# Designed miniproteins, single chains, continued (5): the designs that were tried, part 92

Each design is a single chain, and the fold is of that chain. pLDDT is the mean over its residues in the fold that is shown.

## One batch from the design tools (miniprotein)

Design m19185
Fold by ESMFold2-Fast:
Structure m19185 (fold): chain A 61 residues (1-61)
Amino acid sequence: SEIEEEIKRIQQEWVKKMQELIEQMKKNADDKAKVEELKQQMNQLNIERTKRIEELLKKAA
C-alpha cells in the first residue's frame, strides 16, 4: 500500500541519519559532552519517526 511505502521511506531515512550519528559518537567517544549531545539528537530522531508514522496510520484509519 501507499502507506506501507511511505513508512518504508521514513524508516530508511531514519536508519541513514542514525548511522551518521552513531559514527560521530564513535569518533567522539572520549568527549562525554558531545556524546550526550548526539544521544539527544538520536532521541529526537526517534520521536520524529514515531510521530510521522503515527500520523500516517491515523490518516489511514
Scores: mean pLDDT 85

Design m19186
Fold by ESMFold2-Fast:
Order: sequence, then structure tokens, then C-alpha cells
Structure m19186 (fold): chain A 91 residues (1-91)
Amino acid sequence: SMEALEELAEFARELGRRGLSDEELREEVRRKGRELGFSEEEIEAIVDLLLGRLSVAEASERSGIPKEELARIELAYHTEVGLNLIKRGIE
């Protein structure tokens, strides 16, 4: 649902603040995605999107999730990742 996508975007924002490894990110997104009722195909597409393995367009084609919603999830996560790297003095 759209409400589940909004909750996942807020969760992605929180994950970006935590400075997680790729493995930890996958585990957290899979757990939350299942709780929110996403399919395994949707969850895998979102994970690969956040890991930079899929574009928004590719993730949308695989999952059936609208590009605008996937872009919101990606932006929420990567904005906080970028801010966290700046705060930690890592390039």
C-alpha cells in the first residue's frame, strides 16, 4: 500500500543515520519489508536499489512499485548516508 511505502521511506531514512554495512542494511530492509507485507521480489528490488545495484527504473520494473515512491525511499536513505559520512569525516 502507499502507507506501507511511506513507512518504508521513513525507515530507510533512519537506516541511513545508523552507518550500516551492506549486509546489515539487507537484513533490516528484509525484516521491515516482510512486516509491512511486501513480496520478496519487492524487498529484493528495494535492497538492490539502496545498495546502488539497480536504478530506480530497473527497481520499478522488477517490483511493480511506482518510480516516484522508489525515488523517495532512495533519496531518504542516501541523504542520511551522505550526512552521516560528512559528520564522521569520511569521504
Scores: mean pLDDT 86

Design m19187
Fold by ESMFold2-Fast:
Structure m19187 (fold): chain A 72 residues (1-72)
Amino acid sequence: SELTKVDILISMYESIINSKKFLVEELKNKVKASTDPALKAKLQKKIAELEKEIDKLEAHVAELKAKAAALA
């Protein structure tokens, strides 16, 4: 059913979001441990890019959840 397809997509995107959140925390720990300003700047840029991706994915999941509620 369409509802089942939407539920599968939500689960897939939530898994991706969790993986990206884990990577953000790892990169934050690397920033804290580093004494190299250039490496810190590179890691902070990657963190910002990942956080932007997470925000977009979370917005998409919210839309999918609204669609699932309408189909139920």
Scores: mean pLDDT 88

Design m19188
Fold by ESMFold2-Fast:
Structure m19188 (fold): chain A 101 residues (1-101)
Amino acid sequence: TAAEVAAAQTELARDRKEGEELLKKMNESLVAGKEARKYFEDKLAEWRAKAAASTDPAVRAVYEQGAAEFERLKKEVDEAIKKNEQEYQDLVARTQAALAA
């Protein structure tokens, strides 16, 4: 129904806002980044399950959109975590080299 589509869109908007807030906190610590990753991974699985279980094509389309959105956010957080870990390792290596010289 139109009401079910509207409810699914409202839920997607809420979940996306929560995900964006977690992504912003990622720059504050690697721990926060890992928490954001888990949230996006859990939401991706949740929205995929809802899409698979939905019999209404219009409702399913909203759930599929939700899955696509959280797949994108998960990839972004995965890349950011890898970059931050690499930058930290590079900083440690450079500091150790400088102290050894």
Scores: mean pLDDT 78

Design m19189
Fold by ESMFold2-Fast:
Structure m19189 (fold): chain A 69 residues (1-69)
Amino acid sequence: MSLLEAGRRAVEALHQAGLITPDQAEAAIKALEEKKPKSVDEMVEAARSVPGVGDFAVRALRTAVTGLL
């Protein structure tokens, strides 16, 4: 699984869990596609740049991505 694919799946999982809104999920996926992160840390930074995504959701994203890799 690529890092980008893992990121997309993690964002979808967070949305399904109700931790982020549909708009935040769409914005996060666009940020990942635009910035093309090369590490989990860069992916977390891309997600943190999305307005309204709180620290808990960002931490959950890191955990989900790490579990998929």
Scores: mean pLDDT 78

Design m19190
Fold by ESMFold2-Fast:
Structure m19190 (fold): chain A 100 residues (1-100)
Amino acid sequence: MIEKLKEALEEIKKLIEKALEEIEDEELREKLERAKEIIEKEVEELIELIEKNPEEILKELEEDMPAYRERNGLPPEYKDIASYIKELVRKFVEEVLKEA
């Protein structure tokens, strides 16, 4: 599981880097870079939550992504990036469920 979480982080980083290449607004770029750091720091929390109840975490991530972005001072306009991150996390949790 931890190894798969590391792989998911690597994919999330790649998606954020790709998004940064397409964003010309410096303020939005800085906010996205900050989002990357926040996501990396939340990894341990994600591991803990996934271990407790994978299905419940998927539901919370789907419902709370906009609130998560607002809480962390991230622009909600980046729903595309959030959708990619959510999709990667969803696939990661699905793989954990298959191995459980």
Scores: mean pLDDT 56

Design m19191
Fold by ESMFold2-Fast:
Structure m19191 (fold): chain A 92 residues (1-92)
Amino acid sequence: ADEAIKKAVEVAAKIMREAAERAEELRREGREKEAELVLLEAAVRAAEESIKILEEALKKAKSEEDKKKLKEAIEKLKKDKEEAEKALEELK
């Protein structure tokens, strides 16, 4: 469980870092709405990729403790994704 959660965090961090760099470029050009769209789209993608990693780990998990930990992490990410998708829809 811990290794899968760590991998999910690392993948999400990379996606968000690359998006933050692109958003900063857009803000320098005065394109603030586009910068916000890039960050929200990246937040959705980061959550989706993290959920995939954790769901694969859940299928391979042997202990009930690991299964519970992975399920809790997945549910939190699903909520984070829904919030990002709602914010993205409001900007369109």
Scores: mean pLDDT 85

Design m19192
Fold by ESMFold2-Fast:
Structure m19192 (fold): chain A 80 residues (1-80)
Amino acid sequence: TALEHEAALARERLKMAKEELETTTEPAGLAALKEYLKEWVERLEELYKKTGHPELKELLEEFRELLEKVTAKLEEVKAA
């Protein structure tokens, strides 16, 4: 279904973003990753609000956690 495809895409993009966080050290790259994750959080929030599916809530929480980690790493790199 469309919802299953959206969840599968979100899982794949989350995996790729986690890998990008591990390999990216430049402030510009981290800032771009942060904006990318913000867009995904907004997309999943809207979809979860409309559907109420638990799988979307779990994905949303994982994207929010990753966004927090990227934000922390970006601030650390800027402070150094």
Scores: mean pLDDT 85

Design m19193
Fold by ESMFold2-Fast:
Structure m19193 (fold): chain A 71 residues (1-71)
Amino acid sequence: SKEEQERKKKAEQLGKQAEKKLFEGRKLKNLADMTGATVSQELAEKLRKKADQLGEEAKKLSEEVAELLES
């Protein structure tokens, strides 16, 4: 149905957004490890906090994808 096709399209878009946020979060965690070792523990903590926020946002998007696919 048209509604099923729209749900699949939305789920695919949200899934790609979640993957992008997870990728950026991993990059920030890697950067935080380097920054804490060489520059600043305070800056490293800010980077880790941002990475954690991105992970939480990705989790919410993944939950929305699951709900759309179960509908």
Scores: mean pLDDT 82

Design m19194
Fold by ESMFold2-Fast:
Parts: C-alpha cells; structure tokens; sequence
Structure m19194 (fold): chain A 108 residues (1-108)
C-alpha cells in the first residue's frame, strides 16, 4: 500500500494534522503497535539533531517490529540529516538488511 494517498486521505477526510496522518497511515500499512511510538520519538530526535537518541529509538522499533518499518525509519533519518555511519553500524548490529539498503539508496 502506498503511504502518500493514505496520508492525503487522513488529512483531507478525517482532518488530522500532518504528523497524526503520517503516524496513522504508517500504523495501517505496517501493522505497527509499539514501534509507532519509537518511530515518533526518532523523528523528534532527528529534528533536534540528537542522532544518538534517534538511533536508540530505531533499535527499539526493530525489537517491536517490521523490517519494513526499520527501512522506512532509516530512510527518514538520513533525509533529516542523521549520521549515516552510525545508522549503518546499528543496522548491521541488528541484522536489518532492508535498513542498510534504504540508507545506501538515500545517500546515492
């Protein structure tokens, strides 16, 4: 399922904020429960430039969740200026191949 049309639906039809619409769309697509909280925390830490806290939230999201949600979180972290080398190291420790591929794609 594509995120963009689903995010647009929640924005336009349900009147949610952009952040709420994104979180709901992600939860629906990925079947997320606890990992949605860690994903939100990681985004806030990335916006504040706290890469170490963002990496910790990424690790917790992996423990709860989908390999696909890890890949999406890694892509967003790179797009928001997170430290690529630290993210790649954490992804390798977790065995999260989709996250490594997402990081490499984001920096290409």
Amino acid sequence: MELTPLIRHYLEKEGLTLEEAYDRALAEVMGLKGSLEFYRAAREFMENGDTDAAIKALRLAVEEGHEESVALLAQNAVDMGADVDKLREVARELGATPAIEAIDRAVA
Scores: mean pLDDT 62

Design m19195
Fold by ESMFold2-Fast:
Structure m19195 (fold): chain A 76 residues (1-76)
Amino acid sequence: LKDEAKKYSELALKKVKDGDPLGGYDYAQKAIDLAKKGGDDDLAQEIIDTVMEKVGEAAKKQGLQDQLGQRSSQRT
């Protein structure tokens, strides 16, 4: 689970670099869910602080920040 979480976080960063921040968001969310399911809340928080931040920046640049806001505002 933790190794899969890291794999999905890498995929999320690749999607952001490829110009797909919404795809990056989906992979980052999957990575966070896998990290939490694996009992690694610290890893989940690291992904939120690093990967999701880059996803948000890329989405803002492309004018997609509102879609991310609708998806992420329900997560604590």
Scores: mean pLDDT 74

Design m19196
Fold by ESMFold2-Fast:
Structure m19196 (fold): chain A 80 residues (1-80)
Amino acid sequence: SKEEQLKRAVDVAVDRATENARKLLEMGVKPEEALKASVAAANDFVTTIGKSIGASQEQTDKAIEEANRRVEERIAELLA
């Protein structure tokens, strides 16, 4: 289903964004810049998948909100 595809897109986006944020932080990039870049990348990925599978705007927006929240949580954990 489109919902299952969007859920998988969110999972993939969050994992990739978290790994990239970890690498940026290891390179000495400021936490706020690593967060901004990671959130933007996750948002773009979920948006692209949503459009490609013909998901509704409501479904895609909900998935983006979930991805952004989870990326923020994962990066906060890396900084703890």
Scores: mean pLDDT 87

Design m19197
Fold by ESMFold2-Fast:
Structure m19197 (fold): chain A 62 residues (1-62)
Amino acid sequence: NDAVSGGGAGKAAASGMPAAAASQLGRLNGITEKGAEAGGKAGADGGDYNAGFMAGLQGSLE
């Protein structure tokens, strides 16, 4: 998973989906649900879901 590839998914969620839907994307992705959910919530609440999504994934990896 590259940052550019992950950014695409987060950007799509921020574009057409509110915070609730962004959090659901993290749940649907069972493999990285914890990281994606944390990042999704942080980014969606702040408005930058893309950065939050990647931050959550990075936290899960490290």
Scores: mean pLDDT 55

Design m19198
Fold by ESMFold2-Fast:
Structure m19198 (fold): chain A 96 residues (1-96)
Amino acid sequence: MEMTPEDLAEVEKRLDAELEEWARNAANMSEEEIEELEEAAELALAEPDPLVRELGRLLRELVERLRRGEDVSEVARRTAELLRELLRRRRAELEA
């Protein structure tokens, strides 16, 4: 993903609102969305970055809980928080 620091700031602000919405609605994900999260988890777990691997673990837990019909509110919230942190790190690296 190739973006300027200004473009990233705008995307980050929009994504914060979208991540809050996503976390609130996580329990209502379709099977297709759950399959996409499962694939994303596997890719993230293969990455060398410890924070990206932590994201992979949270996504996997989210998928497992959704398939079992368990509460996902806390896992979804933590996933959104970690995504925001990864985006902030990416922006800082781009500006450095």
Scores: mean pLDDT 74

Design m19199
Fold by ESMFold2-Fast:
Structure m19199 (fold): chain A 99 residues (1-99)
Amino acid sequence: MSAEEWRARAEELRRMAEQVSEEYRPFFLTAARVLEGLAENAGDELLEDIWKGLLLMLAGVAKRVLPIGELFAEYIRRLLAGEDVSELAAEVVEAARAV
């Protein structure tokens, strides 16, 4: 994935953060910051792996502390795999708005 693609996904997470409850917003904003770090280090295989590892750690924490943590973790896993997450992003936002 290119630096521009990682930045676009970070921007999407920042937009999602505005649609969720204040309690859950820091998780979406932290994920966006990690994706921005991935974009800044695009093409460095070791640094990309480290930044991807940080995002997976965030997903693991979310699974333990958020009511929708499993859904958020699945979104992060599919996003890192380069899969289309547009429909899953909408599901995550709707679930996080209800909290």
Scores: mean pLDDT 80

Design m19200
Fold by ESMFold2-Fast:
Structure m19200 (fold): chain A 85 residues (1-85)
Amino acid sequence: MAEEARKGVREAGTAAGNFDKEKWDEGVRKSEEASPGAGRAARLAVEYALNKDAEKFSRAGGGAMHGAGLGDPEKAYELAVEAAK
């Protein structure tokens, strides 16, 4: 479900702030299971968090959650990439 994918992205973002790799991987996996392709968008948000770019991380996460909510994993990835620019 789209809401489950959004939850996975949020969990990955929270884990990123705590530098908890196991929980980051769990959040990414939950996103992918709920909406195939959403894990790719969640992974992008995690990558920006690792580089300590809080603004890009926030924008990428927002785009990923929006696309996941639409049930369109390709759109989730596109929105995360565009939001991170």
Scores: mean pLDDT 63

Design m19201
Fold by ESMFold2-Fast:
Formats: C-alpha cells, structure tokens, sequence
Structure m19201 (fold): chain A 80 residues (1-80)
C-alpha cells in the first residue's frame, strides 16, 4: 500500500527522512529536480522551498498507517 502527500520540498524531505528511518517504509520524492528518488540525508543539500510530492511505500496497511501518522505529526511540527 502507498500514500502520497504534497508540500514544501524541504519539509517533505525532513518528515520523509524521519518516517523512513523510524518505520523502514520507503519514501520517494518527486519535484522539479527529483524524479521519484528515495529520500536520503544527502538530498538535504539539494532541496529548496519549492513544491514537491512524496510517496510512502509500505509492506502492509498497518505499517502504512503508522508511517502516515508519524509523517503528518512531523510535517505539522516543521510547519509550525
């Protein structure tokens, strides 16, 4: 199962990194400069304040729900 979210590229990278490192789900980012690449710490130097989309890819529905909860929480934290 998968979930997609839109937002600021830097915010989505930071939230996506935390989700990926915490839950093990794969997080891919698509933006003007990134074509579905896995989020990694190395991308921190590449992202901007532009718009992006992330895709959370989980092995099962329960893992996806946990990842989405953490992602939404972290995104809200970074946007506050």
Amino acid sequence: PVHEARGNETVLLQAGLEVMLTTGVLVRMRSERLDGRLVTPELEGVVSDGEATVRLEAPDEATLRRAMELFRRKKAELEA
Scores: mean pLDDT 81

Design m19202
Fold by ESMFold2-Fast:
Structure m19202 (fold): chain A 94 residues (1-94)
Amino acid sequence: SLLEEIEKARKSLLAYMEAIANDPSLSERQKTDMIKGLALHFLDELYEKLGEEFKPIVEKGKERLAAAKTAEEAIAIFEETMEEILKKVKELEE
């Protein structure tokens, strides 16, 4: 299902973000910039797939991500945004 596909992609991306967050060779700025970039790209691709009904959730998430100052904050915002998206996908599939 679409829900299962999105959940699988989210899980893979979160694992990669955690690897970046825990990489001792990267500066905190590099970690933050990389994680924000990955999250923004994922949300853009997801919006193209899901369409205009998801625009308010995606745009809010992107604004919050742009304002994030740490890797941890960016991951938290991404997870919160994805939970809102997945809830809406589940409601629309019913």
Scores: mean pLDDT 88

Design m19203
Fold by ESMFold2-Fast:
Structure m19203 (fold): chain A 89 residues (1-89)
Amino acid sequence: MPTPKELVLEAEVEAGMFMIYLSSAKKILDEEQQKELEKLLEEVNERMEEYMRFVEENPDDLEGIEKKKEEFLKFLEEVKKKVKELVEK
C-alpha cells in the first residue's frame, strides 16, 4: 500500500523531470522569454510546497493526498502547455 512518503516522492520525481524539461526549453528562449519561464518555475515550486504542506498536515488522509497530487500534476501539464506556446512563438 502506498505511504504518504511514497506519494510525495512520486510528485517530486514528476516535478524533477519537468524541471529538466524547462531547463532544456530555456536554452532556446530569448531573454524576455527566459524571464517568463523563471516565473513559471517559481509557481511550480510554490505549488509543490503547498502539496508537501498538505501531506504534513493530513498524513492519514491518503485519498486527499492522492487528490492533491493529481491537482499538482494537472497544474504541471498546464505549465508545460504554456512553455510549449512560448517556445513555438
Scores: mean pLDDT 76

Design m19204
Fold by ESMFold2-Fast:
Structure m19204 (fold): chain A 65 residues (1-65)
Amino acid sequence: KELVKKVIEILKKAKDSGKAVQDFAQKNKLSDDEAAEVSAALAQAGNEAGSEDPKALAEALEKLL
């Protein structure tokens, strides 16, 4: 859940959600389980927001915490 909070902060400053999340996973050397957790949270946020916009995804993730 701490990983999701860090992803929210990154998405608030990002122009592209996919690239920002990929860069985050690589920089923080996420395990397969951690990457799966982040991916699942983003999929759920995308469904809630109905958008792939980084700001909308960040707001949806914040509501899901």
Scores: mean pLDDT 76

Design m19205
Fold by ESMFold2-Fast:
Structure m19205 (fold): chain A 99 residues (1-99)
Amino acid sequence: MKEREEIIRRAAEYFGVPPEDIRELLEALKNGDVEKALEVARKMAERGSPFFRQLAAALEEATGGKIVNEDGTVVDPSELLKRVAPAVEAGIRRLAEAG
């Protein structure tokens, strides 16, 4: 948990947002909390980050749109968030480590 807090703080500094916003986003993604993930992404997008603006738009399309798997089944947005959470966390970690 201590390493996670350091990554969160560095990511927050990189994006110019409070550490709590990064923490809330990562927790919402891991829990499949679609509404919370959208809320935090929109809040960070309002601070002028193009990255979070694109993320908020993608999450809105995933939750409001009908995304289908290659087999034609409708994707559950909560399960989608849980599956992408490790990749998003790894991406944030890389950005934090880069400065």
Scores: mean pLDDT 70

Design m19206
Fold by ESMFold2-Fast:
Structure m19206 (fold): chain A 69 residues (1-69)
Amino acid sequence: MEKVLEEAKRKAREIARESKGNLVKTQEQIKEYVERLAKEYGLSPAETARVYLEALRAAAEEIIRQNKA
């Protein structure tokens, strides 16, 4: 689980940077990525939800950081 969480957070930050703060686009791309990870690693629905929420947090923090610059 820890490796999956770190991979999802890393990708979420990348998506946030590439989306230039577009929240809807960032959310949709993170959802698609997390759903792929869930299938690859055989995650339960609860584990998938946790990974998705942590990825969204990482993306939000990245967007906030960019807006301060």
Scores: mean pLDDT 79

Design m19207
Fold by ESMFold2-Fast:
Structure m19207 (fold): chain A 99 residues (1-99)
Amino acid sequence: SQSAQQLMQQGQQYFDQRDYDSALSLYNQAIRLAQQAGDLRTLALSYSNRGSVYFSMRDYDSAITDYQNSIQLAQQSGDSILQRFGQSALNDARRNKER
């Protein structure tokens, strides 16, 4: 069985190739595994990475939702770096939606 971290790494590879459907599928699996494991940090990272895929697809509503989930989970886990990254990404997604 693949770990959430392995699925995230594979998702990033597909994202870099602009294969967004494959990237989303892998990040969806990573989210489920991180939820089952109670791994808040990996869950927050998985939402952040999926949000970036949606952003690249210009699906800003889905990106906003995923970044908000990532920020909330980063706050719960005390990950200030991930929280700051999520806030920046959220602001960019909101700004692009208004254009």
Scores: mean pLDDT 90

Design m19208
Fold by ESMFold2-Fast:
Structure m19208 (fold): chain A 83 residues (1-83)
Amino acid sequence: MGPLVIPELLREAAKLLLEDPEKALEPAEEIERLGKERDSEGLLLLAEKVRELIERAKRENKPEEAARELEELAKEVEELVKA
């Protein structure tokens, strides 16, 4: 499993938030699992941020706004890993 998996999980979360919001937390849970497996504080913080964005979108009924933020995070992570 390569560094590209994290950006792909962020994009999947954005897609699910628009198409099937109940499943939108699944990519965040996978990022958290990877963070625990790799002992990565950065991944654990990222998973928490993704979860907070999804929960905010559900409370405020703004899934498109949260999806844009998730896509921006995916781009930032992808540029950081250069993969």
Scores: mean pLDDT 79

Design m19209
Fold by ESMFold2-Fast:
Formats: C-alpha cells, structure tokens, sequence
Structure m19209 (fold): chain A 65 residues (1-65)
C-alpha cells in the first residue's frame, strides 16, 4: 500500500471514529477501549495508535467528517 494513502486512510478512520463518538456520546476513555479492542483484533498496534491520535485531535479541535 502507498504510504501516503495509508496515512490518509488512518486519518480518515480517526475522523470517522470522532464522528461516531459524537453521535453516540462516547468519552475519550471509551474511545481508548475501542482502540484497545481494535489492536487485539487486528494485531496492528501502530495503525491503531495513529487512528487514536487523529480521533482525539479531531475531538479536541471540533473537526468532524
């Protein structure tokens, strides 16, 4: 996979998670629990950490998809 496309996909996933969190009223701690579950399911902790970072930044800045 193209590294630039991969990073954009991870950012988009983070924005999608931030939007989902707002729609469902999830806290940052609940987002962390979802990220831990994804890490266990996928085995890709690096990608999951990037998604978490983008999601938390989007929530802080009020950015949504």
Amino acid sequence: MDMEKREEQLRQAGLDLAQYARDTGLSQEEIDEIMESLRKITGDGESVERIRKYALKALEEGVTR
Scores: mean pLDDT 74

Design m19210
Fold by ESMFold2-Fast:
Structure m19210 (fold): chain A 101 residues (1-101)
Amino acid sequence: GPAEAFRERIRKVLLEAIGKLKDAIKALKKGDLEEAKKYLFEAEIYLGMARIQLAIAKRMGILDPRLEEALDEIEKAIQALKQGDLESAEEHLRRAEELLA
């Protein structure tokens, strides 16, 4: 139904954010700081979209808590990246993907 379609759109936006963060990590491992910054910026755009959509879902009473947990794991991955902890970032992204499976 419409609620399931909306949750699926949120899930896809979160997966796009994860994909961009994985590309940022690959760029960092290669020493390409410019490419990493580009992918981080793109990930933040998708994350902003997901935050707005999750807030709407919550107000409508159709929030899937696994989508909110996936957002939290993605935010933890970004914090790990800011600290230079690429392995921790990859683990948090893996957990986010598991929640979205």
Scores: mean pLDDT 90

Design m19211
Fold by ESMFold2-Fast:
Structure m19211 (fold): chain A 82 residues (1-82)
Amino acid sequence: MKEEVAKELVELGFSEEVAQKAAEIAMAAASGELSEDEVLEIARKLSLEEQSALAFALALLGLDELALKVMRLLAKEVAERE
């Protein structure tokens, strides 16, 4: 499952390193090792590219609500920094 998520992210144009990192965080969220709040705190420390990859990884695992929250965080950060 983690390897499949990472592969799909690479096919979407993310680097293997970014894809693996995003898949690892998303899998930890899906397994319950990370709460929603913990995922969002991690996301705030990620680059814009890593945040984008994480949102896609979460969506691929069916965590659509959390994926949307990460995308909102990304959009706000882009608006404030550009």
Scores: mean pLDDT 82

Design m19212
Fold by ESMFold2-Fast:
Structure m19212 (fold): chain A 95 residues (1-95)
Amino acid sequence: MEEREKKYKESKPEEQLKLLVEESRRYIDRWEKEHPEASAKEIVERGNKELEEMEKKGAPKFEKRALVIATTALALRRIGEEIDEELERRRELEE
């Protein structure tokens, strides 16, 4: 865990991005499996609670950043899905 933060800090920007993407994907996959129908609001609320727990435990900055990225990405994707669903419903009603 500390080894991961050290590697992240010592890595080149492109390698740092890869490590962040890998860690963020772990959070996204877990939340999608546990809460496939979660709203954008629920995703943000869960992410904030998990971040608070990480801060209390003194988790590395790398892990906290990965969680924030995952939460933001998943919430934005869910907002997009909700917009697409609304547009599709309106299109069906107009015909």
Scores: mean pLDDT 77

Design m19213
Fold by ESMFold2-Fast:
Structure m19213 (fold): chain A 100 residues (1-100)
Amino acid sequence: SEEDLEKFRKVLEIVRKIANKIQEKHPDDKELLEEIQRIFDELLKVYNDYLEGKISKEEAVKRIKELVDRLAELARKHYPDDPEIQKLIEEAKKIVDELE
């Protein structure tokens, strides 16, 4: 649905904001930034595959949850005391939960 696509776009926007904040605050965390970029690229692929009808909504939601959970684990491990990054992670997780 259009509502599902809008929610997928919001998740992509939040993940881009997380990547930008880490680049601004922690530019030396090159390996982590490369991993977050890979997560973003995979999320974008899931979004496009769903938009083009190549995968089901169930498969798209499953993959987006796995990718957002992976990003949340990285943020928890590396930036547990960064309230801005943690808030963005919580916002992404909330939107993903609404996609069920």
Scores: mean pLDDT 86

Design m19214
Fold by ESMFold2-Fast:
Structure m19214 (fold): chain A 90 residues (1-90)
Amino acid sequence: ETGLSPAERAAVEAAIKAGLAAMDSGDKAGILGGIAAILAAIGAEYLGRLGLDASGDVLAAGEAAVAAGEAAGNPEAVELGRKAIEAARA
């Protein structure tokens, strides 16, 4: 119904996984990056309801991170999203 599509679900899971991996570094930058990725993944669920799902899980996760970061005023989430978008288009 209003839940995440399989592609949106995969994008959210990929972003959470990437965030958890960054947090595993144990340093301040890794923890902040991990929080930004998880926050962006939560935002992807909201963005899915607006029909902003892009093709591919990495691209969708990146766009979700940018939108969530902009909405929350979190530049680290925006930066993470931009890097994911670049990776998807490489």
Scores: mean pLDDT 53

Design m19215
Fold by ESMFold2-Fast:
Structure m19215 (fold): chain A 79 residues (1-79)
Amino acid sequence: SAAEGARLRAIMGDRTFAEAKAIAARPDANAAEDVVVLLQNRLGEERFAEVLALVDADGDGRLDAAEQARLRDILLASP
């Protein structure tokens, strides 16, 4: 939703959000995982944990394939 996209942008910051959205828009099979790698590298553990909370991750500090796809969908649905 627009609210989820806005919250994600607030957590990540405008620059990281724009970079993540650009990666998410790629047509390749690795786009969703590459978004996660970008976020781990840019945000650090604390802000990355906030992203995990937004996508309803199971609390293990990792995103499964379905959660990665959900993150990608939120990014692509954002203006």
Scores: mean pLDDT 77

Design m19216
Fold by ESMFold2-Fast:
Structure m19216 (fold): chain A 66 residues (1-66)
Amino acid sequence: SREQRVLLGVMVKLSELRLDPSLSKEQIREQVLSYAKEKAKEEGLSSEQQQALLTRLTNVIDGRDL
């Protein structure tokens, strides 16, 4: 699905950013969420789908994803 493609791409981006020692956790979070918003918009996700994706990503970044 489009949601799965956006999520996969964002998770790859998160992994790349985590390899950069010059970036703080806060900078990584901001860049990942910005990238996710851009990709969700490009793929034409609804506002509800975008919100669900951002919530999921925030939980993953914060270690609260179950």
Scores: mean pLDDT 79

Design m19217
Fold by ESMFold2-Fast:
Structure m19217 (fold): chain A 94 residues (1-94)
Amino acid sequence: SMEEEIKKVLEEGKKKIEELIKKGASIDEIMSVVEETARRIMEIMEKNNAPEEVKKKVEDLFLRLYIEMQENKDNPEKILELYEETIKEIEKVI
């Protein structure tokens, strides 16, 4: 289902972010993973003809995450928490 595909993509993104944090990777590398995760989810939603309202909510959640991650670039633990909170909210709308 669309929900199962999105959940898998979100979990893959989380694992990649956790690995980057362990390596001391830059915020730019972490942001790249978030951007790729968002792109994949939007493609899944398009393929499944998800309502425009749902697509907009998910897009807005990722936009909020981008802003909050930039504001917390020096706090890897907070970056991971922000990602996990965003996943939780996305799962509520799909």
Scores: mean pLDDT 86

Design m19218
Fold by ESMFold2-Fast:
Structure m19218 (fold): chain A 88 residues (1-88)
Amino acid sequence: STPKFVIDTSGVVVEASEGAKQLGIKVGDKLQSVEIEGKEVKFSDLLVELSKNPKQEKEVKLKFESGVEVEGKASLTKDAYLEVTINK
């Protein structure tokens, strides 16, 4: 399946596809840091930026408290959560 997962507004993974789980994503894991174009950004600032252009996808590198790191394309869901599709 497409390796996608969803992070809520507090930075907690709330949904993960089977493909994302196989890549180490776990529901309940907490986001530790976000990088865009090699620079660290606040998660709240990423959510605000994506809310200004709902068609925008951002390439992100995400690090989780579990130690899992993934790179993917991030966009907002209709519920203003972050949906990430992990790069193949």
Scores: mean pLDDT 85

